Designed miniproteins, single chains, continued (4). Designs and how they scored, part 25

Each design is a single chain, and the fold is of that chain. pLDDT is the mean over its residues in the fold that is shown.

## One batch from the design tools (miniprotein)

Design m12844
Fold by ESMFold2-Fast:
Structure m12844 (fold): chain A 74 residues (1-74)
Amino acid sequence: GLDLAKEITDEVNKALAAGKTTEEIVRETLLSLGASEDEADKVVADLERLRGVMSPSQMLGLARGAGEAIAAQK
């Protein structure tokens, strides 16, 4: 819902203000959802190709979806 989108945007902005990169935010999110290092690195590499055409919040949203899909297969 609206609250979740706002929470994601606020968390991304806070992490970026703390000096974290979008790649670090995405990678940490994937690992927290049970993705392996290799799975996280692959998603980060795929999202890096979308850098400049997607916002950090959109990239994190896609990363969460990917992490949940990976977790569901285990």
Scores: mean pLDDT 68

Design m12845
Fold by ESMFold2-Fast:
Structure m12845 (fold): chain A 96 residues (1-96)
Amino acid sequence: GKSIAPGDRLSTAQALGCLACHTVGGTKGPGPDLSKGGFASKYKPETFVIASLLVPSILSKAAEEARDKVLVKIAKKDITPQELVDIVQYLKTLPA
């Protein structure tokens, strides 16, 4: 499937609407800062993301709603599972 080069992952996340609700690097936004390790620095296997099991039942309602929005984009082929994995891998490289 289509993959995202490391240098393009932040701009691709912005284009896919992730940065409309989330920030990277401490800018104030309506959603949590993705660079503060709250999402990607915790153990999340790629297969978990691909299987649409990104949000465990113990996470908040807001996280479940965010997962559902990503699943809609995959279903519409607006984003591939590989592009989602690439974004998650990029977020795992950011400091906690």
Scores: mean pLDDT 51

Design m12846
Fold by ESMFold2-Fast:
Structure m12846 (fold): chain A 80 residues (1-80)
Amino acid sequence: SLSLAEQEAALAHIERLVAHLLELAKKRLSPEEFARIQAEVDRLLARLRDAVAARDQDAFLATLKELQALLEEIGELLKE
């Protein structure tokens, strides 16, 4: 089982990584494409924060899986 401290540490690390990727995306993508990606990222980060606050490990892991898929999509877009 993932502890609260592990969830908080993972969230902090993810937020830093995501901020860096969004800065790269803003420079490389169209304004429209960037706005779409940023909105999805903001939604998933809010859900991760809510899951940590609620101490809901299942919600945290489910949201993390969705965020991982989105980060993979961003990585592919940045290769173009």
Scores: mean pLDDT 83

Design m12847
Fold by ESMFold2-Fast:
Structure m12847 (fold): chain A 77 residues (1-77)
Amino acid sequence: MMKYASFTLTVDADASEEEILAAIRDAVEKEFNVELSELRRIADNVYQAESEEHLFLIGVTRISDSEYQVSVAALPK
């Protein structure tokens, strides 16, 4: 079954890209209670990751210096 989630992620305003990506991965893992592969950038604002049973498409939009809108689609394999 397909699953969707959308949430706002707050990070430090001076966080590196690597720290932001790690925070996004951690937040998605917590929302879906899964362990994810590394995030792969497939477009400027879109990442792909996989769990055992799902392919994840993760859209990320910067709202402010410390806030990101994260939209996730979990597709069954």
Scores: mean pLDDT 82

Design m12848
Fold by ESMFold2-Fast:
Structure m12848 (fold): chain A 70 residues (1-70)
Amino acid sequence: AVPTNALAALLMHVMGLSREDPEAVELARRIADFLERSGIAANDLTEAQLREVPGVGPARAREILAALRR
């Protein structure tokens, strides 16, 4: 979906990932899709929930939470 693609682009920018890296693009898209499908507010989102996304470990989950809670 267009909203998911826009969120993925934002996540890539915030995390400092290269848009030319297909693995980084796919990871950002999975995270964006998870967030859109879950409907969880940023303040209620936990590290454990983000770790449900394939490719997201504890360190990446913390980085994403810090970025989303700006």
Scores: mean pLDDT 69

Design m12849
Fold by ESMFold2-Fast:
Structure m12849 (fold): chain A 66 residues (1-66)
Amino acid sequence: GVKITLDGKTVTVSGATPAEADAAAFGCAAGGAEVLVEGGTVKCYAPTEEEAELAAEEARIRVEQA
């Protein structure tokens, strides 16, 4: 299954399908974070830890809908 982890200002999504990865990346990018997508892994680099927590929640919601 998909796993979402938060480490400081970095959100990592792993084990995602291509659709779930795209959904997670879209959520992060909409907040102005830098996004790197490689297959089933997405990394989001947020400006603050608080914004990273919100990005992780948004990514989870969007992945669930994908």
Scores: mean pLDDT 79

Design m12850
Fold by ESMFold2-Fast:
Structure m12850 (fold): chain A 65 residues (1-65)
Amino acid sequence: MKPVLVNTASGEKATAEQVAESLKLGGIEVPVGKTAEEMAKAIGEATGKSLEEIKELALEVVDEP
């Protein structure tokens, strides 16, 4: 499975590589992991946001086959 970040309002998807690149542009270098749980943890650690705050932004991390 591949972790992806989904905008639930628009249906747009970002791959782990795209998420890592966006975080690096913001000055944050963290491994985004290989699973949805690891990617969500990396985003939370990098941004200081809780899972509830991420959900309020209409963002969800899912594993795709």
Scores: mean pLDDT 68

Design m12851
Fold by ESMFold2-Fast:
Structure m12851 (fold): chain A 86 residues (1-86)
Amino acid sequence: TVKKIARMVGLSIRGIGLSVQAEIAGDKEAAKLGEKGAEYYTKGAKLLSDDPSKIDEAEELAKKGEELIKKAEERLKKFLKEKEEK
């Protein structure tokens, strides 16, 4: 439980960092996706902290966060590549 909470918190921080990078780069859509992904991980971590029996619900929230962060990473990578190639 503690290890899963720590993992979700770490992934939430990654999502926030990705959102900040996207905002600085000018990709507002990737920034929103990263922020939303971080929010799902934060909700999962909080749910597990409040009630360890809700591990399945927390893992479902973590999966949603992972999908959003992956979309944000792929979108930002494409945006940066297009910006470099002009």
Scores: mean pLDDT 80

Design m12852
Fold by ESMFold2-Fast:
Structure m12852 (fold): chain A 98 residues (1-98)
Amino acid sequence: IPVEDIKTSDEVQQSAASLKLQADIEIDRLRGAMANAERAGHAETAALLQKALDLFQESKRKAEIVLTEDMSLEEKKNLLKTSRDLYAQGVALAAQAA
């Protein structure tokens, strides 16, 4: 669901919960991939995976703030948009490592 189409607190919470879950899946996957790249001596791949991990961790943290903090709907939507942008950047960097 596009952030601009979100009209209720329940919708923003559902979107944030979904994004947090997707970020958790990517974090687990990339932690394994990064450890494997380090053991193989693929320093450039490991560095890209670490940057992608940092982005997914930041995305997850912002999604958690949307879920747990008292904020206006507009503030939650702005934070969710930032969280999604960070997730997209993480996906792009992880793709470069593949």
Scores: mean pLDDT 88

Design m12853
Fold by ESMFold2-Fast:
Structure m12853 (fold): chain A 62 residues (1-62)
Amino acid sequence: RDEELRRRITELLTAMGLAPEQAEAYAQRIVDTARDIKDPEEREAKLAELDEEALAAAYAAR
């Protein structure tokens, strides 16, 4: 799940025009955050926050 999510986020961000390196960095932060958080609900909340942050960065790159 975490690896699949990382790949999907990376592909979505690059498709939106974000540089591959930046997209991968955001995806890595998501994976690292998920690994550090043991509680599944807290993990999902943090992943949602990072997803919005990454999308905002992609919009700023437009």
Scores: mean pLDDT 73

Design m12854
Fold by ESMFold2-Fast:
Structure m12854 (fold): chain A 94 residues (1-94)
Amino acid sequence: METERLYEKAMEAIKAAENGDFDTALKLVQEILDEAEKNPELRGVYLYLANLVAQKIAEVARKAREAGDYETADKAIDLLNQAGFKKLAEKVKA
């Protein structure tokens, strides 16, 4: 099923972000967003999964900040900005 493959890609993006591999996480989120543009009938599902990944990256940023790891927090926030989740990135910084 198409949705299962998308879910797996979203989970891979989350795992990459949790492991500090923000370049891989950004690539996977961008692939999900690109698929949303190519499949307008499934756009809602793709955008839901992309937002789910973005929320998890925001959680990684918050946890890193709480631990005093500002380098990891800043990289996660930069990923959110690059992926277009600018409002979420602002909320994490505040």
Scores: mean pLDDT 79

Design m12855
Fold by ESMFold2-Fast:
Structure m12855 (fold): chain A 90 residues (1-90)
Amino acid sequence: SVSGADIRQAFDRAMQQDVDTAGIDAVGRRYGVDTSTVSTFGQAVDAAVAIGRRMGMSPIATATFAAMIVQGRNISGSQADFVRAFRAVL
C-alpha cells in the first residue's frame, strides 16, 4: 500500500530533479513502452505502471517513476492532479 502523502512526496522530489528524458525513453524501449509520446498525467502513470510491473517495482517506486516521466516530459498540472491520476491505478 502507498499513502497520498507518499505519492505527494514522490511528485515533489521529481519536480526538483533534472530528469534524463533519454534515460527514461531507453528504459521504456527495454520494457516495450513508448514513453516519448506521453503528454498527460494519466499516460505517464499508465507507462510507469506497465514498466514497473515488468521490473518488479514497488508502488512507491512506480509513483516516483511516474513523477519523473511527468517532469521529463514537462507535463503541466498540480500535485493534486498527479495524486488523483496515480490513485486511479491503485
Scores: mean pLDDT 87

Design m12856
Fold by ESMFold2-Fast:
Structure m12856 (fold): chain A 110 residues (1-110)
Amino acid sequence: DVLSRAEELLPKAYQELLDNASIEQLQQLLALAEQALDALLAGDTDKAVQYLNQLRQLALSNNLPSVATIVSLALSAVKAGDTSTASQIVLGLISAIRRVLAEKQKQQEA
């Protein structure tokens, strides 16, 4: 199950984001993930694929392999016509990114 595989990878993605992503990179990842989700909810699968490909490329460039794998699973769901599963995967990733961003922002204020 694509969703179950993505959910299993979320703790690893969270740790990778915490260890390897800057605040600026987290903001860029979050913006792309939110744009992908908006496109999925609007039924604009072409834009969703575009934003997910950009998100995957950014994750790979920043040494976030679990994030890249989660995005690839969301892309697979979109290609299968399962935008509901893709949306759930992207929501899980958005939640992880937001949590890491909040933690890093607190550290920078200290």
Scores: mean pLDDT 89

Design m12857
Fold by ESMFold2-Fast:
Structure m12857 (fold): chain A 75 residues (1-75)
Amino acid sequence: SREQARALYEEGLAAFAAGDYKTAVDHFKQALALLPRDDPERPEVLRNLGKALFKLGKVEEATEYFQEAARLERE
């Protein structure tokens, strides 16, 4: 549900703030799985997922999520 997605997103943000980037990635991916494809919150979750992946050195994967977020924000 959207409520569950939001809770997971908030947990991901808390993990990111604590420097636990792997837990942040896991929570952000779970949040995305629960959000509808057309949900206006998806770009923000994708952007933060990209930031967490970048912190883990997964630059190529991070770039893909940043590009998806930017595309959705323009459409």
Scores: mean pLDDT 86

Design m12858
Fold by ESMFold2-Fast:
Structure m12858 (fold): chain A 61 residues (1-61)
Amino acid sequence: SAAEEALVERAMATVRALRESTDPEETLALLKQLDELLSQMSDDAAARLSERLKEEIEKES
């Protein structure tokens, strides 16, 4: 669904911001935002996020 796609995109943006963040206060705020987004996700959305994160990690490795 469009709502689930939006949640995955927001979570991906949050993870990318976390990877770039060097400020502890920003990092904590981003972690809380990610936790909130994850709590709103369906199993399908969470699976899509996991695959996208796996691809991102493989790219950086």
Scores: mean pLDDT 80

Design m12859
Fold by ESMFold2-Fast:
Structure m12859 (fold): chain A 70 residues (1-70)
Amino acid sequence: DEKEKLLKQLKAIIEKLANEFGLPQEEVEKRIEALEKMSLEDLKDALDSVIKQLKDAGVKDEEIEEILKK
């Protein structure tokens, strides 16, 4: 359950970034496959790292929350 929640949140972020930056479908699929093979701890670390990177890049907390709700 917790792992599925983290996977959904990370997938939503990847899809959001792919739409904004035009990532090819192959790259999106590769990243999603990598996430599905990660441990729960690695997924938590990945989510925290990505959230920090988004904030450092100037993405607003409200926008991050909307992405993570999916």
Scores: mean pLDDT 75

Design m12860
Fold by ESMFold2-Fast:
Structure m12860 (fold): chain A 64 residues (1-64)
Amino acid sequence: MEEELKEMRERAEEAARLFGTSPETVLAFELGISRGTARRILRGEAPEELLKRAKEVLKKFRYA
């Protein structure tokens, strides 16, 4: 779980750099949720199903 959260945060940060915004804003936009909920997901404070969905949508922002 810890390693998966780290990877998810890193991908969200990479996407944020590409779009000139914050990781919370990227995740909120991709999942259609509030920035507050996105921040909780990035901290691992959300239900596992939401964490899994966040990880799935962030896969498209691969760092090569």
Scores: mean pLDDT 75

Design m12861
Fold by ESMFold2-Fast:
Structure m12861 (fold): chain A 64 residues (1-64)
Amino acid sequence: SIEEIEEELERAQREVDRLAARTAAALADPSASREERRELVLEEAEATMKYMLLYLKLQELKKS
């Protein structure tokens, strides 16, 4: 339902914000490994993609 997707979108946005903060912290941390930085960047990208796909799905449902 639309309500379920809206709740999932809100949760996905919170996850993107959380991962963005962690990625920024790791990029600013000279003790963080190259591998850790790469992993966090990829996790943030994946979470952002999931958010965008949910957003588009919600927009399509609201248009119908």
Scores: mean pLDDT 85

Design m12862
Fold by ESMFold2-Fast:
Structure m12862 (fold): chain A 85 residues (1-85)
Amino acid sequence: AELDELQKELTELSNEIAEAYRKAREMKDPELLEKVAELMDILTRAQIALRRAKETNDPDLLEQARSLIEEAKKKLEEVRKLMES
């Protein structure tokens, strides 16, 4: 089901963002920590939107969750590239 697939993506994304946060802290890089904090905010908003979509069966909330997941994935790749530099 689409909701189950998005939930799996959110769980995987949450784990990857947590790892990025740990690495940013080890690097003592305040710019990376700020970018990871932005990712955590997007992740939280995606989790809320998906939960509300499940409760209300609202297609607009489902689309919001999907959009936020994609935004978080793109920003996570940017953070990973900065960590490689």
Scores: mean pLDDT 84

Design m12863
Fold by ESMFold2-Fast:
Structure m12863 (fold): chain A 80 residues (1-80)
Amino acid sequence: LDKEIEELERKIEEAREAGDTFETAKLLYKLGILYDQKGDYDKAIEYLTEAIDLLAPRTDIESQTLEVMARAGLVTTKKK
């Protein structure tokens, strides 16, 4: 799990440098889910919220679908 988090954090920085907003949001969503699984709910909320913020101004169906998933993840994590 920790190794997966480290690899994902590296990929997020690469996506940010590339300006790939959708890929960055997708990776942040995955990171949020991994932190939720680890029991670090504060970090999970942080990363899921950042993913939502990046996706909200986008109008493509893939971004809208991921935003719905991220919002659902955020709601369930906040209840823990």
Scores: mean pLDDT 80

Design m12864
Fold by ESMFold2-Fast:
Structure m12864 (fold): chain A 106 residues (1-106)
Amino acid sequence: DEELERNSARALALAPERYREALQRIHDRILASDDEELKRAATELFRDLADALETVAGLDDPELHELLDEVLERVLALLENPSVESALAAQTEIGVLFLVIGVRNV
């Protein structure tokens, strides 16, 4: 799926170097899966992850950078063995990060 590949490539490019190997492994496992529902959830997840990474990188806010690291560690743990449930849980973690970004920047 071209959209999944595009979204994951953008997330990988924006991610801190220390997380790129783990994200690449997760991406490869999802692409190798025959689970179309997982690929759909992952397409949305990587889009939201890339958007969050880009947003935080544009902000000179050390607390948001620390929160992003915590969110990335939780997302990577959830996706160590990718499933639809873990992808949706990871997307929820990213959603909470966006809520915090909104509150801190008003």
Scores: mean pLDDT 84

Design m12865
Fold by ESMFold2-Fast:
Structure m12865 (fold): chain A 79 residues (1-79)
Amino acid sequence: SSELEEKLKKLKEESKKRTREEILNRLREIKEKAKELEKEGKAKEVIEKEVESMREFYVEYRGISEEFFDEAVKEVEEE
């Protein structure tokens, strides 16, 4: 039925939006934590490691596309 397909599409879009907000918030937390760690000269390595861990969780484990994840990373980097 067309109504069931529309409901599934809406749920998928809402889930994708929530996942994006989750990724953005976690990336922003990493960025803020990195500002404190800049005093210790380890900011870049910590950011790279945390982003890689997030990529593994969201892309490999949860099945989010690499493009979707990379767009979120770029958005936070440009803030």
Scores: mean pLDDT 80

Design m12866
Fold by ESMFold2-Fast:
Structure m12866 (fold): chain A 61 residues (1-61)
Amino acid sequence: SVQEEALADLKVFVGTLTFENDAKRQAVEQAVQDAITAHDFSSKEEASAFGEQVLKQQLAA
C-alpha cells in the first residue's frame, strides 16, 4: 500500500537521525507509523508529506 511504501522510506530517514536514546527513536517512529496508518491517502506522495509533518512535530516536542 502507499502507507507501507511511505513508512519504509520514513523509517530509513529516521534511522539517519540522532536521538537522545533508543526509546525516544522508537516513540517517534511509532507516532509516525500510527499517524500514517490512521489515514487513507490517494498517493505515496501525500502519505510521505503527512508523515514528514508528523515527524517534524515529534522532533520539535
Scores: mean pLDDT 77

Design m12867
Fold by ESMFold2-Fast:
Structure m12867 (fold): chain A 83 residues (1-83)
Amino acid sequence: SAMAAAERRQQIEANARRLAERMAKALETSFTVDASDEGAVEMYRMAGEILRDTYGFEVEERQEGDTLHFRVRNRAKLAEAAA
């Protein structure tokens, strides 16, 4: 491969940040990832960490076979929307 591992990691981190920013605009998002896609799993997990740490989201992961299920929720804003 022509790219260094460090460059690939930086690309995943940049993509994860952009993904988290997009997901942070929604109150709740659910999605699935193929557990065998290591790059996608790393990116989505990193996005989940950003959502939890920066935006205060609740992040749930569940694995069913080769499918990883994610649910991300802004509990505070969901409570505000229900009021």
Scores: mean pLDDT 81

Design m12868
Fold by ESMFold2-Fast:
Structure m12868 (fold): chain A 74 residues (1-74)
Amino acid sequence: SEEEFKKLKEKAEEHLKKAEEAAKKGDAETFAEHIEEMLGYINEMVDLNKEEGEKYAKELEKRAGEAAKELQAK
């Protein structure tokens, strides 16, 4: 449902924010844990609504990639 999709989106974004904070601190282990959780929620979103899930996945993946680059620079 649309409400289920929104809940998954909120959870994915929450884990991405925690991963971004971990990357700023140079905490690779915490970063990896939150990225794994984020990817799990993205997969559920794609299963629930492929078009919207894939569209949002690209946005989250871009932000995760930037955070990963910041982590590597430390």
Scores: mean pLDDT 85

Design m12869
Fold by ESMFold2-Fast:
Structure m12869 (fold): chain A 80 residues (1-80)
Amino acid sequence: SAEELIAQAAEELRKDPLSERALELLREAAREYERQGDYFMAALAYHGIAELLGERDGPDSPGAREARARAVALLERARR
């Protein structure tokens, strides 16, 4: 489930704050939440991705900005 993927990502982040596995798990969780129509939880997952990419590559890096933009777009969908 998406919730299990989030829990696994949190465990990976406790071991390594810049875990590539955590990024993979968060992306999978976000896609699963989108499939369920849970845009709010999908947005939170993309915010997590943006924060991780921001720490690794800088807050204004292309990857961090793209993940943040995706989170904002999903949050707007959740508000409708």
Scores: mean pLDDT 86

Design m12870
Fold by ESMFold2-Fast:
Structure m12870 (fold): chain A 89 residues (1-89)
Amino acid sequence: SMEDERLIEKAAVNLIESAKKYIELAKKYIDQGNVEKAKRLIEKAETLIENARKLASLISDPEVRDRLNAEIDELKKQVEELKKKIEQM
């Protein structure tokens, strides 16, 4: 139903926003040299990104799905960048 899809969209947006917060916190711990905390936050962000992608795949509206996937792809790039920085520390 349209109501179910709106709830799924809202859930996906909430996961995306949570992933952004974990990514920003991970950046702060990387700047502090705290690799162990940064790794745990990145793992949390990856789980949220994966779950957001699964929810986005359930949305029939291609415009909404494409918008969510674009945000998810950007967060995935940020996570990959942070993983590379950690490997060099």
Scores: mean pLDDT 90

Design m12871
Fold by ESMFold2-Fast:
Structure m12871 (fold): chain A 66 residues (1-66)
Amino acid sequence: GKLFKVTITGDRPCLTSDGSLVKPGETFLATSVKVFDDGLVYFRDVATGETILCGSDDVTIEEIEG
């Protein structure tokens, strides 16, 4: 599948599916990125396999090509 680089840019913490908090400045390699019309973004962290939920205004998403 395609890989994405997700960077946390907002000051609001994102939640992982295991309940861990994600802080501003953290960067993830992600699969299965889904952006919802309610302003939420779901992605799967490649390193842990966990799903992370963020506000769409609190992240930048870049498709990794190559």
Scores: mean pLDDT 77

Design m12872
Fold by ESMFold2-Fast:
Order: structure tokens, then sequence, then C-alpha cells
Structure m12872 (fold): chain A 82 residues (1-82)
């Protein structure tokens, strides 16, 4: 599934451009996509503080949107951050 591809890409520190393309195919809000991308970029750069801040913003958007696909993606990012 596309979710499994996204989770695997996050775990393996894959391309930001590929992550953006995959996120767009899930029909997520632009604000959710941008916060996921910013969190992921910070995570790749090993800036755990910035990654955590953007991940927290994405989690706040998730509370309003209740998107199960977004939840799984954010859980994978949180695991990689810890």
Amino acid sequence: SIIDEIINLIKNSGSIEKLRELLKSLNLSEEMIENIIKAYKALIEKDKKSAGEHLQKALLILIEEENEDAKKILEAMAEKLS
C-alpha cells in the first residue's frame, strides 16, 4: 500500500521529493503535508528539536482532521525521532 511505502521511506531516510509525491496522492491537506515534510527534513538533518516541533504541529492538525493514514505516518516519524 502507499502508506507502507511512505512508512518504509521514512524509516530508510528516503528522498524528500518522493515523500512529497506520495503524501499528495493521499489527498491530505496542504498544511498537513508541509508540516510532515518540515518534520522529515529536520529528522534527516538530525535536528530532533525542529523535527519534534513540526511533528507536534502535524499532530494538532490530526486532532481536527482524524485522518487514519496521517496518524500512521506521524506514528512512524515519532518512532524514528525517539
Scores: mean pLDDT 84

Design m12873
Fold by ESMFold2-Fast:
Structure m12873 (fold): chain A 83 residues (1-83)
Amino acid sequence: SAEELVERGRKLLRHAKELGEQGIQALAQGNFTESAALFDEMARYAEKAIELFEEAGTDEGLGGASAARVVYDEAKANLDAIA
């Protein structure tokens, strides 16, 4: 159902945010390899969340997709900053 897609998207988006927090901590410690891996995983989870939210096709799903794009963009910006 659309509600199940939205809830699955929210769960993946929450995980992406947790990975982002871990990536920031690794970056602060100078662990660039670990940080890059965490931000790459963050981007993958956010991308999957976007897919699920868009598939839901509801206003709530579209809102979730927009939020997930922000998280995806943050992950990519942090990856670019490490390079």
Scores: mean pLDDT 90

Design m12874
Fold by ESMFold2-Fast:
Structure m12874 (fold): chain A 77 residues (1-77)
Amino acid sequence: LEEVLKLLDKLVEAIKNKDGEKAALAFVEIMDLLNLNLDQAQPLKDLLSELKEAVDEGNEEQEKELIEKIRKWLEEQ
């Protein structure tokens, strides 16, 4: 779980920095660590897309809510 949350922090940082390559790498590492296939990871991908939109819009409240939703989803895996 600690490693997954560290990867989430890296993923969020990459999204905020608009570093698509680092974001993709962190996403793949999360999938591998949790042994998820693409279908199982679809909810995470959807939440990350919403997070990217919130970051692009500067909506700090939505960004915080989405990060918490992602964290909870990862903890349930």
Scores: mean pLDDT 81

Design m12875
Fold by ESMFold2-Fast:
Structure m12875 (fold): chain A 98 residues (1-98)
Amino acid sequence: TASKTFKLAPANRAVVTVENKGDGSATVTVTLPETGASDSVKIEAGQKATLVVESDKDFTEVTVTISDATGSGTFHIKVKAYKDGKLVGEDEGTITVT
């Protein structure tokens, strides 16, 4: 299991795109640790998934977790944060599993 936390301007909706550039499948979980909202999906090697998490309260942190990886490689992550439908922040990063 590996995770990365993205810090952003206050938002109430996060759109997270994850690309599995590894050689196996994994479960991707996006969590708003300040609110408890989360979503998860299984993605196969070479696949992209988009997860959307929303909250009635503003959040400033988005945590992406990669678990149950069947192989090795890098996951590319792009986070877009919205406040009442307006883009207020974006960030990107990688998580590597071995």
Scores: mean pLDDT 85

Design m12876
Fold by ESMFold2-Fast:
Structure m12876 (fold): chain A 85 residues (1-85)
Amino acid sequence: SMPEMVEATEEELEKLREELLKEGFNPEHVEEVVEKIREKGARIPADYEKALELFKEWVKIVELKKKYENASEEEKKELEELAKK
């Protein structure tokens, strides 16, 4: 079942951003996710834990895309093999 979605305040977005940074996510990737959410009307799950889980998933997707785009040919092959599992 889909969580209830609400429009996030800037304070709520900043709290989510700070928790992601505290957990060691790359600041550039975190900012990309936050900006994309702002551009799309800042809709997030009403439940903080579910919002944090969703943000973590989005940051990991951004990280994997950036890693692939900036990877050497050898690193790209490793990422392709991981994606097949």
Scores: mean pLDDT 76

Design m12877
Fold by ESMFold2-Fast:
Structure m12877 (fold): chain A 72 residues (1-72)
Amino acid sequence: LLEAMQALGRAVAAARETHPELVEAAETAFLNRDYDAALATLDEIAARGSPEARAAAREAKKQIEALRQQLA
């Protein structure tokens, strides 16, 4: 959980200025435990963000997938 939260936080910081709507959607989905929606929003950041935001979004996706595996 902590690793997923930290990775999401880094993606949020990298994308907040350019894509605040995607950041808000990803945070809301994660807080609601809607990991499918969170992953879809991180895919949008990975496609449209800066190189830093794309790298952070990919890392956040890995950590959220690991969290889903742990919870399943």
Scores: mean pLDDT 78

Design m12878
Fold by ESMFold2-Fast:
Structure m12878 (fold): chain A 65 residues (1-65)
Amino acid sequence: SQESLIKAAKELSKLVEENADEEAIKAAERALTRAILTQDPAAAVAELSKVLDEELTEKARELLG
């Protein structure tokens, strides 16, 4: 869902800003990747670009390959 996608992306952003440990950041990256893959990936990245900064949007694109 869009809510799950936005929640996963915000959690990753928060962990990066708080300098959380690498395992927590990787877990959040996996959650975001799963959220993207349960939707149309291009549409998911477009929605993320509307609510998140450019760096997180680029990170989502990289996770797609």
Scores: mean pLDDT 72

Design m12879
Fold by ESMFold2-Fast:
Structure m12879 (fold): chain A 90 residues (1-90)
Amino acid sequence: SEEEKEALKEILDIALESFKKLAEEVSEKELRDITIEYLKKLAEHLKEKYPEAAKILDETLKWLEANPNLSKEEIIAKFEETVEKVKKVL
């Protein structure tokens, strides 16, 4: 439903803001590992009803795993880009 999609978009915006705050308190490695785990769980939850959104999340996961030496800024920027892409296909 449109209401479900709008609620999911709001949850994604809250997650992005939460990750920005978390980045102030954890290492680059910890932020990367937490982001990977979160995106894996999110993709699993979305794949049945929103397969295009799950695909975008999987592409970001592959990129994060391929780039072990990311800065916190790069991780947050990629997460923000991913959120915007997911919101566009919902």
Scores: mean pLDDT 87

